# Designs tried in a protein design run: designed miniproteins, single chains. Part 42

Each design is a single chain, and the fold is of that chain. pLDDT is the mean over its residues in the fold that is shown.

## One batch from the design tools (miniprotein)

Design m1439
Fold by ESMFold2-Fast:
Structure m1439 (fold): chain A 106 residues (1-106)
Amino acid sequence: LTLFDQTPTEAEREYAKKILKRIQALPRPAKEAFPKLIRKEFPGARGEFVAGHMETAALLKKPLLSDVIQAINIGGKDKINELLDKLEKDPEGAIAEAKDVSLEAK
């Protein structure tokens, strides 16, 4: 895995499990919006890599813990918490924002 140069520590894995549990608790449309919001907030090869892998995992109905760890490493814990709070408090607004990102791309 090109963007994963270090094996996650147990502490990093446990924190990522907490974030993944929050993602899994979202309604399906909000859950599908999360990788698109990552792409918007972190434009560039690393953000696109993480977002693309999360979208593939959603298609396979298999969220990947490693993608959550990479998202935290890209944006930091505070930004990832901010994005999840947005999805949890205003899912319709967050989904609309994610649709705009999708329409901008393809």
Scores: mean pLDDT 69

Design m1440
Fold by ESMFold2-Fast:
Structure m1440 (fold): chain A 88 residues (1-88)
Amino acid sequence: EIVEKAVEIAKEVIEEAEKLGEDISDEEKQRIIEEVKTRAEEALKKVNEILKKNNAELPKTLEEQAEWALAGVAGFLAQERRAEEAAR
């Protein structure tokens, strides 16, 4: 579920870039999706470690934490893709 959300966000970023005229190969799309998956997993692990260090309990639903973390990753990827497209 959490990883599926990361993939959905990555696909939306890719679709937006393509809509703006970027021709992204299927291999490049797959690499972006895999990178988002990896970053999402790392972000969730880091959040869990921070919460444990502060004696805080994880939210009842892990989905909220994942969405918050993934929003940051998606934003970064969107900026990178847009900058590359503008340079072409």
Scores: mean pLDDT 62

Design m1441
Fold by ESMFold2-Fast:
Structure m1441 (fold): chain A 74 residues (1-74)
Amino acid sequence: GLDLAKEITDEVNKALAAGRSTEEIVRETLLRLGASEEFAERVVRDLERLRHIMTPSQMLGLARGAGEAERARR
C-alpha cells in the first residue's frame, strides 16, 4: 500500500543522501536476495539504460522484483 511505497522511497532517499549511488543500492539489494554477482551486474546495466526515464525508487522496485523472480526459479 501507500505506507510500503513511502518506506521504500524514504530508504532510497536516505541512502542517496549518504552518498550511495542508485547502482550500488540496486546491486546490494540483489545480492542480499541471493542473486549472483553476474545477475546483479546485468540488472544494473539494464537499469542504467532506463535512468533517464525512471526514478531511483522505481529502479530499486524493478530490481527487487527481478531478484525475487530469479530466487523463485532456484
Scores: mean pLDDT 69

Design m1442
Fold by ESMFold2-Fast:
Structure m1442 (fold): chain A 63 residues (1-63)
Amino acid sequence: MAKEKIRKELIDKMIEYNLSVPYDELKELARKIAKELGVELTDSEIDRLILQARIEAGKKLKK
């Protein structure tokens, strides 16, 4: 689903930059991907996706 794809892209970006991506850049990236996939997300949904991606990326970098 679209949200899963956005989350995976956010995780990959965070891993690539060792979690050093500003929040507003992640939010803009999520909006861009949502547009490409033809889905509309609320700010709350984007915030949740970024939070989930950060947690998952952090676990992956730690392991």
Scores: mean pLDDT 79

Design m1443
Fold by ESMFold2-Fast:
Structure m1443 (fold): chain A 64 residues (1-64)
Amino acid sequence: MFTLTPEVTSKDKEVQEEVQKKIGTQEAKDPDEAARKAKESLEIAKKIGEETGVEIKVEFRVEE
């Protein structure tokens, strides 16, 4: 089982906190599920970035 912890960075603190809250910590049973969940989380961040015009960076810490 894998735990995906998102680390969100943005120059806009309010946007950073909103993205962090929406993504949250994810759990996956295998690497394929982890990759799928990471992609979904990145799409959420990308959508918020496009809507707000703010650059958002998301990195995942992966733990077993």
Scores: mean pLDDT 80

Design m1444
Fold by ESMFold2-Fast:
Structure m1444 (fold): chain A 104 residues (1-104)
Amino acid sequence: SEIDELEERIIELVEEQRADPTEELRREIAELLRELARLYREQGREDLARQAEIAALALEDPERAEAALREAIEERMAKQGNTDEALRERALALIPGLVAETQA
């Protein structure tokens, strides 16, 4: 499928970026992630679309990505009626590390 082909291409570019990090590769990965988000949305997979959009944003604007990811986690936990504050704090604590990893 088109989604499978894009996922494979993104993986290839991510491996290239880890071996030889360039701004051009980061931009290409971000553009493909946005296209992947569009396709996920067409399939009714809104949560995956949002994750792909946040991943693209993490490559281009880490501060906005951290804010968007925090908002997404809070919204998800609120919808699930999750009152486990320790679990919420643990999930939010992972955000800076996840965003930093995409910059490496």
Scores: mean pLDDT 71

Design m1445
Fold by ESMFold2-Fast:
Structure m1445 (fold): chain A 80 residues (1-80)
Amino acid sequence: ELADKVYEREIAELRALGLEPVVQSLEKLKELGMKVDAALIGRYAVERAPENPEEAEKLAVQSANLMIDYYKKKLEEKLK
């Protein structure tokens, strides 16, 4: 699956850059079935890291966490 290949590549690049907090947030997003979104956030972080690794990590983690919180709330609403 293309999304799986892209996701794994982004995770490997993020780990090589030392952005483990981003990896952890993306793994949680993947567990919620949001693998494509996780891959896109990962790519963003990899592309931005050369300019400002601290900001790239912060924004990627915040974006992933906001999406995780949103989808968890929606799942809870459906479950009741």
Scores: mean pLDDT 78

Design m1446
Fold by ESMFold2-Fast:
Formats: sequence, structure tokens, C-alpha cells
Structure m1446 (fold): chain A 71 residues (1-71)
Amino acid sequence: SEEANKYLAQGVAAWRAGDYETAADYFEKAAEIYEKEGKLTQARNVYLFAAWAYKKAGKPEKAEEMRKKAE
């Protein structure tokens, strides 16, 4: 999951910068790769971070989509 780890790091950097839209996009990409790799616990956690980032970015529909993926 080298690519997933890179996206996760980019998402964290964007979140720290207050760029929640970019953070959400990177977290979603990281979570999708973790899920495809069978890393379900990691994927769930990162989908929740994507949901929070989408909510802060003013995208409640995308936030709900990510929350459902974390269930």
C-alpha cells in the first residue's frame, strides 16, 4: 500500500493547511486502495476522515457516501 500511504500523507498535509476539499479527495483515494488491498480497518478509518473532510468542505452528500463506506 505504498500508493495508499502516499495519498494518506498528502491528505494529512492538505488537512493541516486547511484545504479540506483536497484532503477529502486524497483520503477517499487512500481508503479505496486500502479497501481493494483487504485492509478493511484502515479503509474504514480513512473513509471516516474523508467524510469529515467533505463535511468541512461543504459537501454533505459526499460526506454521507464516505460514512456509508465506513460501515
Scores: mean pLDDT 89

Design m1447
Fold by ESMFold2-Fast:
Structure m1447 (fold): chain A 88 residues (1-88)
Amino acid sequence: SEREKQLVLIQMRVMAAEASVLVAERHYKKYGYYSEQMLADIEEGLKLVKEALQQAKQINAPQSVLDKIEETLKHVEEVLKKAKEVAA
């Protein structure tokens, strides 16, 4: 169904944002810094996860999907905050 297709696309965007965050965290653990590109990718990821959460709510996504997106949103926000504190 069209709704199932929308749910897949929403979840794919959320997974892409999580992947960007994990790459950035691994880089920081190995090298002690976040690159400008990684910061930009995390900021774009935050925007995409926020948009994904709004879209998921609009299509009345299952609570398990909403919870997963909100968990990812928190993680992306925490990593971005840490990255900005280290860059300052």
Scores: mean pLDDT 86

Design m1448
Fold by ESMFold2-Fast:
Parts: sequence; C-alpha cells; structure tokens
Structure m1448 (fold): chain A 82 residues (1-82)
Amino acid sequence: TSFFDKYPHLSFLKGLTKEDVKKLLSPKEWTVFNLLTQGFSLGEIGRLMGISRGTVSKHVRNIMKKLKLNSIEEIRELGKYL
C-alpha cells in the first residue's frame, strides 16, 4: 500500500523528493525532521542537538506549518516514504 493510499489528503505532496523537503526547511528543522524519521522522541532529539525539548517542539511546529502536516506521526511516515 502506498503512502498516499493511507494519507490521500496529502496527495499534493506526491512527487516531492527529500531534496525538495530539505529546501523548504531550515537546517535545524531538516535535522529535527530526519531524527523524527529515525524514531527519536522530542526529548532525545533535544539531547542529541544540545537544545531544550521546547525548542525541538518549536521546530516540529514550523515543519508542520511548512509541509502542511497535522501530526508528528505524519512527519515520521512522510520521512520514511521519501
């Protein structure tokens, strides 16, 4: 089953590449995106990046706004699909 069969409302992202996502995100947002895709929690990402969990949460909100996603799980599944 394709990613877009599970999330048909995200079909506007069809044909989007990892490079396209990287260009839409800041360097810190791109790092958070990849760590979320690898299964790390917000607290673990904060420790890995040397920032607070609250700062990671702010980056997650910005990623969701830029990619028009509604949840952290959608970020993780998009990242695994790409």
Scores: mean pLDDT 82

Design m1449
Fold by ESMFold2-Fast:
Structure m1449 (fold): chain A 85 residues (1-85)
Amino acid sequence: SVDDLIRQMQEILKKIEEYKEKMKTASKEERLKIYKEVNELYLEFRRLAFQAGELETDPDRQQQIDDLLVRADDIMGEIRRIVGK
């Protein structure tokens, strides 16, 4: 169950990374569209992270979940920067 949640989080993060790359060459209109999609993906990512954190009791796996959250926040920061230009 937790392994499935972590896998889903990793898949969402990969999609967000792909969208970030697409934004670099996108029009202003397309960037706004992608930004909407990315925010929906990020909300789902946070939902999965919350569920995984509630189920996991192992500190090392909790740290893995936290590391994924930090990475997601960093990518979202970069995406906001791209949109804000």
Scores: mean pLDDT 86

Design m1450
Fold by ESMFold2-Fast:
Structure m1450 (fold): chain A 100 residues (1-100)
Amino acid sequence: MPVPEFSELSPLQQEVYQKLLEEIEKLVKQYEAGKISEKELIERVYEAFKKAREENPELSDEEWLQIMQVLLSDLEKRESKRLVDLVEKGFLRAYIDYLS
């Protein structure tokens, strides 16, 4: 399934995406600087995504999946596959918790 472009997201999805990207990039920098572990990176990504979902209850599960896909695609252009995989683990955990 094709990953949506950022411009194809709704205005609310674009706002949420920008805030999440800023938080995730801060966490990535902390991890690359050796200030946090892989486990802490995954847990903090999980918490950031969970908080964003709680603050934006009007967004559907499909709209959150689109935000996650765009963000992971953007990270793949700049970061290692291993780091993208760690971020994805945090996102998927938060996504699944809200489906359950």
Scores: mean pLDDT 81

Design m1451
Fold by ESMFold2-Fast:
Structure m1451 (fold): chain A 80 residues (1-80)
Amino acid sequence: SSEEIKRYQESLKDKEKGIIAQKRGDYYVVVAVKGLDEVKVGDVLSSSNPEEVAEELLKILGEGSTVTIDKERGLITATK
């Protein structure tokens, strides 16, 4: 639910990290990184394919980023 995603976003609260959470098809995508460019991330999150979203997030965030796909929870999480 949207409230569960809100609680998950709040658990990632590092005041120096930008957080984006969006629904894409059957998945919720949560991105938490310092210096986040929301425009670039928004363009990538146009895909509803979780593997494609994860691959493009790794490209955008670069070295030191971690992207995890949780198919049981319907979550894609990206951190740096």
Scores: mean pLDDT 65

Design m1452
Fold by ESMFold2-Fast:
Structure m1452 (fold): chain A 55 residues (1-55)
Amino acid sequence: MKVEVKELPIEEAEKMILEEMEKDKAGQTVKDQWRAEFEEVRKAGKKTIRISVSK
């Protein structure tokens, strides 16, 4: 299996992650954790985040 790391704007990354979690029927706690992670990145002054994509 191969995994690729991509950099995306925080807004785009958050949208993609939340959409994927809805498809996987993730619980509210998991969604809240991701939201907190994006918030931390924003507070650090970064506008992009790296995510791992398996394709």
Scores: mean pLDDT 71

Design m1453
Fold by ESMFold2-Fast:
Structure m1453 (fold): chain A 92 residues (1-92)
Amino acid sequence: SQELADEIKRIVDRVAEGLLKAKNDFEREVYAALGAMVIAIGKRIADETGDKELYQAVAEGARRLAEAMEKAGFTEEAQHYRDVADELEAKA
């Protein structure tokens, strides 16, 4: 669904902005966790539906989240989401 793909991208963009604007480590961890949850849910829906547009949207979201995580100091988590994006793009 294009509407669901657009919504996932919108949620990830807001989470990424929150992560970058976070004023302390607790807020950064909360936004990182929210981003992880959105990517996990999006991936599950794409896996259950086989929706290529959802795979692409979730992959783009994972890359956006990885970039924000890298800038926030979550280097290991950022690499994980780059790997997730690569796997999702292969299925799109």
Scores: mean pLDDT 87

Design m1454
Fold by ESMFold2-Fast:
Structure m1454 (fold): chain A 64 residues (1-64)
Amino acid sequence: MEEFIEKAVEEASKRLAPHLTPEQVAEARELMLGAARTLYNAGYSEEQIKRAVEAVAETVLAQA
């Protein structure tokens, strides 16, 4: 559901906020939302979507 995706992305974004600029956090949020919605539309489970959001967040942190 949309609420699940929004919550997962919000939690990941809050984890990124202390380590990135507000602009970088906003870009990461959009990437995570896009990835999560793509997976949801492809029929992936909530658990798989959450893992993907977390992987995107970790990738962004590693590149920062």
Scores: mean pLDDT 80

Design m1455
Fold by ESMFold2-Fast:
Structure m1455 (fold): chain A 100 residues (1-100)
Amino acid sequence: MEVEQLSEDLVEERDEVKLSDEITIGIVVEINKKTGDLVITLVVEYNGKPVMVVQFIVAAGAKEPQVHVTVLDESVPKEVLEKALEEARRLAEEYFAELR
């Protein structure tokens, strides 16, 4: 998603979840004040390197998010990416529940 004005139009919240000693998920939640759209970006790090980005986009009034997954490092074991993706989905659902 392209950001036009960060300070005026967007509310940004950042969080970090350590899933294991090798896997950390950085979370950025952006709320567009003009449109009411919500974007949750989760960056999966494996051994301190970004390896996957998962983005959940919820348009104002939408019941279901759009999900975009970008794998940055295909050399990472598939089981690691799958486990991180499952956790990313769980975290996104938790944020949706908090925002109601």
Scores: mean pLDDT 75

Design m1456
Fold by ESMFold2-Fast:
Structure m1456 (fold): chain A 89 residues (1-89)
Amino acid sequence: KEIEELLKEAEKYLEEKKLEEAFKKAEEAYELIKNTPIESIPDEVLKKFLELLIKLGKALIEENMPKEKTDELQKMRDFVEKILEEKGL
């Protein structure tokens, strides 16, 4: 529930080109995912998170956002990609 709500908020901010706010919501979702048993998180939620991170990463690069933000986003993306790979997704 909380993770899905954060992902919806991040997508809304991304649609509005509010990249700082979108990044912050993605970071909050990432922390919740890290503190939640992976088996209790639906695969669709993890896939949506990865899609969000890919879109947000592209937007951050296009808008010349600080490297620290793009590095942190890549770290979040690597984490989710590894989990999905381990699940065969």
Scores: mean pLDDT 83

Design m1457
Fold by ESMFold2-Fast:
Structure m1457 (fold): chain A 72 residues (1-72)
Amino acid sequence: SEKDKEIEELAQRIVDEVLAEHPGAPADTLIRLATQRAVEEAKRRGLSPEEQVKLATIAAKLVMDRAAAEAA
């Protein structure tokens, strides 16, 4: 859906920003920072609790996917 695409694009932006601000940080730290920022941004935008969880989950997955790709 349109909303799902917007949430995915927002998650990607948050992850890119966190990675740029914390070069060389371990994956667990990046997951924590990205999920915290995702929840803060979702609340600021007035997203529902379900959408807040969805954004944070996608952000965590994007960090894990990047860490897995770098390790491969």
Scores: mean pLDDT 85

Design m1458
Fold by ESMFold2-Fast:
Structure m1458 (fold): chain A 61 residues (1-61)
Amino acid sequence: SELDRLLAEHAAGLVEKKLKAEYPDAEIKVETIGTDKVKVTIKIGDEVKELVIPIEEVPNL
């Protein structure tokens, strides 16, 4: 569904804004995985962390 895709992209944008506010010195990349999940990559210096967050969990962040 086009709506599901737009909702996933919106959720990814919210996660990115929140993480950039919390970790301003980190390199943050957020990608959608299908229409139900987002993948977050956080790079701080030489440390890289990856998280996969279900779209339904985004409001709880």
Scores: mean pLDDT 80

Design m1459
Fold by ESMFold2-Fast:
Structure m1459 (fold): chain A 74 residues (1-74)
Amino acid sequence: SLEDLLAGMKELLQTLVDAGASVDQLVAAARYAAKFLPEEVREKVLAKVDELAATETDARTFYAKLTAFLDELA
């Protein structure tokens, strides 16, 4: 389901940020995971990833803002 795909994406991002991943690594992981989302949801997620990649330098803040957005989509 969409909820399961979004939950899996959040779990992946949490694992990476807890392991000390950079913003660039989180962006790459999020873009890869987004390939498995339905088109309309994928486009929204990719737009948010690009927005946050341009503005956020802190990986934990990037993770927090992206996961809050994903929670609103579920």
Scores: mean pLDDT 88

Design m1460
Fold by ESMFold2-Fast:
Structure m1460 (fold): chain A 84 residues (1-84)
Amino acid sequence: AIPEELREAIERAVREAFPELTVVSIERIEPSQPGGSELYKVTMRDAAGNERYAIVDVTAGTVSLYDPETDKWVTRPFDRSILE
């Protein structure tokens, strides 16, 4: 389970990076090795109701949004103070 405070912080990070998207769910990604980045998969919806997803890297302070039309990632930073 994701702590409520951490969930709210991740939602703020996503809203700061991509204010046009609404968070639907957050899922922790298990690191492949000890000491890896703390990653969360965030499922979102746009204004048209289309499902989007992003990876939040809490360790790096970035939100990476996947664009299925171009098969590319758009990465934006967030203020890590949101997590404190």
Scores: mean pLDDT 76

Design m1461
Fold by ESMFold2-Fast:
Structure m1461 (fold): chain A 80 residues (1-80)
Amino acid sequence: TSPLELIVEALDALRAGDVAAARRHLEEALKIAQQAGNEELVELIERALKALDAGDVAAAEEYLRQAGEVVYEQSITPVA
């Protein structure tokens, strides 16, 4: 399972109002990011989880968009 797919699934869950499903997907993505040593991704996922704890779904969605961008850039085209 890729962290990008987990982030997309979490975003879809949030759009459906399923915060519990979003949290589960993000916990899995966080574990993968930690195992990979991707500190930037870890920070963004942790911020998204904290936003969800505060009930701020919009902030969580924004952090997850940034997390998805980081994963995409790191996997395909790091800045040369």
Scores: mean pLDDT 79

Design m1462
Fold by ESMFold2-Fast:
Structure m1462 (fold): chain A 66 residues (1-66)
Amino acid sequence: MQISKNNLIAGIDEVAKTKNEVKKEALKDGLEELGIDANKVIKLIEQGKVDEAKEYVIRSLEEKFE
């Protein structure tokens, strides 16, 4: 799979905007493949804490891949 930081951040925005289940599943799968806690990210999005969800993903990627 081609998963990039930009794709994950775009996925967060799409899930927050659309509430689309297919996009939510794609985001969750991408996060889980990178060893990121997808349930925490989804919970933050559902709470309207979209910026916090993005920061969590960015920080997790920096610690593991950058």
Scores: mean pLDDT 76

Design m1463
Fold by ESMFold2-Fast:
Structure m1463 (fold): chain A 69 residues (1-69)
Amino acid sequence: GPEEGGRGAMAAASGAAAGDAARAKTGQNLVAEHGGLPPHTADGVRAAGLAGGGEEAAKLAQEGAKRGS
């Protein structure tokens, strides 16, 4: 339906939630891409994705994969 006033505040809140979801999804995708990571390493990748963003999560996933190969 048509929308009006107040959308800016809702968009800001949605942007923050989308950012959190994107970080969580990034960590989860990295765990899936590097399938076979030890549970402790996988948990670390997910936590890094949520707290430090995609770069830290990717670094942990890559290091875990290298040690498992």
Scores: mean pLDDT 65

Design m1464
Fold by ESMFold2-Fast:
Structure m1464 (fold): chain A 69 residues (1-69)
Amino acid sequence: TTLAGLDLDTLAAEIERRTGVDAAAVRALLEQHRDESGRAAAEALSREFGIDLDVVEEAFVRAHLRTTS
């Protein structure tokens, strides 16, 4: 599944709340990976910002719950 179904602003804000990494920087990286799988985006976030994959995966789940109503 690609990031196309997620609100990238919501996802970036969720990651900032959990990790302290700046939401604007996270948002920019997510935009670069928007057409890739969620796994590829999570691995990119882990490599670029030193965020554990488990933390990113939890943020994706929370963002999905906020985006889907």
Scores: mean pLDDT 74

Design m1465
Fold by ESMFold2-Fast:
Structure m1465 (fold): chain A 82 residues (1-82)
Amino acid sequence: MESKKAAEIIAEATKEYIEMELAGVPQEELEAFQEKNSEKLLEAERILKENITEEAQKILEEAEKELLKAVQEKVNRPEPPG
């Protein structure tokens, strides 16, 4: 697996997990999600630890920034103006 692809996998899984948690998904489903993605995430993390590229690092940084923004928007504006 390429470093860029590994970073994208981690970013997507983390985003999906946070979205599920913010949506109030039961802990059992959150745990099932983690278990389902555990092997894929461990492989991606191993690749990034051994061969992190500048591009992969940027993907992770952008994903973290977007996730923080999404969490802040959801927490600070939980209800859209209706």
Scores: mean pLDDT 74

Design m1466
Fold by ESMFold2-Fast:
Structure m1466 (fold): chain A 85 residues (1-85)
Amino acid sequence: SMSMDEQLIGMYDFAMKRTDSNYSTFLSVSSLLGPKYSSSIDSIRAHLDYIKTEKDPMTKFVGASALTHRLEEETQRGLAELSSL
């Protein structure tokens, strides 16, 4: 049987796998737009570091989920900008 904390850790691992995939996509898109996106990259790195240092499983899961959605939004913004070039 799994505890609630073990279930939350599993949910966090799933969210982080999605976050890592989305981060890779974001970096690929951002690299094509140049230094304009450097502040967004720095902000996202800070958010990722915060999640990695967080000890509470619930807060960690919520943070990873929020970062996953943020990466999707930033990637969509970058793709829209590339489409206008």
Scores: mean pLDDT 79

Design m1467
Fold by ESMFold2-Fast:
Structure m1467 (fold): chain A 104 residues (1-104)
Amino acid sequence: SERRRAAILVGASVGMAEISLAVGVLSPPEEVPAMGEAAYRSLLKAAEVAEEAGDLDIARRLRELGEETRKKLLEASKGTPEQRREAAREVSDRGRRLVAEFEA
């Protein structure tokens, strides 16, 4: 079904954001904002897929998560490794919940 295909693509794009976040946690502070931007772009791609599938609410929430992700990673780049890990975990958890809601 088209919805099932869209769900796989949304999940894949959120998964790419999670990879960027994981790399960001392990990166020097100066590289963390760039990984936040990469995660943002992946979440925007997930939002585009959700929107094309007709789920405007999930698309909006994925865009909002993307914007928050770039802000959280930029702020976390100024903090401790623990703060970066916590920011990445929070974004990852929220992304996975949005994937689960889209698949419902």
Scores: mean pLDDT 89

Design m1468
Fold by ESMFold2-Fast:
Parts: sequence; C-alpha cells; structure tokens
Structure m1468 (fold): chain A 74 residues (1-74)
Amino acid sequence: SSMQEQAKADAEKALAGAKELADLLASDGHVRAAVTLVRTVGEEVAAMLEKAGLTEYAKEIREEAERYARELEA
C-alpha cells in the first residue's frame, strides 16, 4: 500500500539522518550521545513500522541501527 511505502521511505530517511548526526557527534568526541541517538531513532522508527504492519522491515531497521551503533563504539 502507499502508506506502507511511505512508512518505509520515512524510516530510511530518519535513520539516515540519525546516522549523519551521530557521525558528527562522534567526531566531536560525543560517542555515547551518538550511540544513544542511533539506537533511539532505530527503535522509534521500528515501532512505527510495526504499527504499519511492516514487522520484518522493523527488525531489519533495528539490526541496522544496532550494527551502526556498535561501529561508532569501535
């Protein structure tokens, strides 16, 4: 449905924006804030996708957010 396509697009954009901001925060020495931002946005976006019936895609978003957060800590 168009609503599910829009939810996916919004999710991808939100996570991408969080990653860009997290990279800036980490570069400025705020690694913990960067990790928290990516994880928080990932969870909120995943919850939105689950509400839209996109349970498998929500899982992929959570996994991607967690992977990126771990890279920021490395």
Scores: mean pLDDT 88

Design m1469
Fold by ESMFold2-Fast:
Structure m1469 (fold): chain A 93 residues (1-93)
Amino acid sequence: MEEYNRIVSRGVAQVIVYSVVDGDEEKARKVAEEMDERMIELGYSQKVAEGWKKIIEQNPENSFAWERLARAYEALGDLEKAKEYRELAEKAK
């Protein structure tokens, strides 16, 4: 639980720094992807999906968030939902 909170807190802070402070959206995306893959490796794929769903609820036009949600569902073995969310990412321009 504490390791999960540390990974999320550190990564959220770093994404904010790169995206908002430095304006480096590509670096922010890479950090988010690296955090997601680490959490998926640790067995937290459902929490990754829940996090991206909350972001999508606030900003449904965030294409990157839909791509990350698709990856989380792919890791959960739900290939049909992963495909649907990738199609939504393409529509969210």
Scores: mean pLDDT 72

Design m1470
Fold by ESMFold2-Fast:
Structure m1470 (fold): chain A 91 residues (1-91)
Amino acid sequence: MEKKELAEKLANTEDLEERIRLIAELAGVDVSEILEDIKIIKDESASATQKTAAALRLIGIAEDAIRVARSLGMEEAVKKIEETLKELFKE
């Protein structure tokens, strides 16, 4: 799937799991990377350093996906990426 098709699909997708998958594809990373970082953030036994590192990695992935979406003029996809990132940081 072309990056533009990924961004168009993301702009029209409400399902959180599908949004995570599409964001991973736009950023050029495996969805497992996002899922592992979410796991670290939600892990009460993880250190503050580990949680901060995981959060920064998720932000970086989101920023890469936003960069791609913006290069394609897909502002609705940018909004979906920002909304998804906020949802992932909520417990």
Scores: mean pLDDT 82

Design m1471
Fold by ESMFold2-Fast:
Structure m1471 (fold): chain A 78 residues (1-78)
Amino acid sequence: MTREELLKLGEELRKELEERAKKSTPESSKIYLEGGRQVESLLTTGAYFPLLSHTFAQAALDVKRQSTKEGEEIEKKE
């Protein structure tokens, strides 16, 4: 995965969290936005620990996949 792909993933995840924040209470909204900003920052800089940045990138992909899978889960019988 290229750095550019990671940056796009971070932006998509931030927008997803922003949409969730709009439908939540003000307090929960702040938590979602802070989480999205932290994920984006880690994906963008990757400065502290390369392995840790990779782990966070993978976690972000898992979150995105989970959201997609929830929509498809209705069709899956297993």
Scores: mean pLDDT 60

Design m1472
Fold by ESMFold2-Fast:
Structure m1472 (fold): chain A 106 residues (1-106)
Amino acid sequence: SPLLEVERAAAEKDWERVLEAFSSEDEEVREMALRAAGYRKNRSLLPAIIEALSSEDEEVREAAAIALAMIGDKSALPAIEELLKEDVSEEVRRAAEAALLSIRSA
């Protein structure tokens, strides 16, 4: 299962495989990979997670914003602020607003 492969890669800190999962054809696999990177607070994947904020999939953009909030790196702030100006999804906007508050208070 691709989902189990992503979970195992994250547990083993195999970030190359987690990064590959960010471009999976399966939205659920992309979401899982982003959340795993966030949960593990992986800063090496920050540029790729920031790119995921521009995904066509609302669920992927939301997962990317949540991952950036978990990592707490202030270098993500400009990208999250830009997402809030342009995104029409209330769910993505809520995740981005929560991420800004979390990162700014860290």
Scores: mean pLDDT 83

Design m1473
Fold by ESMFold2-Fast:
Structure m1473 (fold): chain A 89 residues (1-89)
Amino acid sequence: SHAERLLERFRELVEEFKANPLASEEEKRRLERIEAEVEARRDDPRVVAALERLIESTEYLLSKAKSEEEKLAIMLAMFDRLEYILENA
């Protein structure tokens, strides 16, 4: 399904974040909580639509990132936006 493909892309971004040597254990635990909430709301079309837009913009920005610091900042910004959407959807 469309949602399954988006969740696969999201999990790929999650794994890239976990592989970043600059990511703290606190940030990784925060991400695990966000991932669990996204999985719980996988059938919510508003969450799916917002996730798609965030993945597309994040993948674009990551393709242009020149450092591990830039990649970390881009992914943290995505997680901030996703938490906001999950709280306010």
Scores: mean pLDDT 84

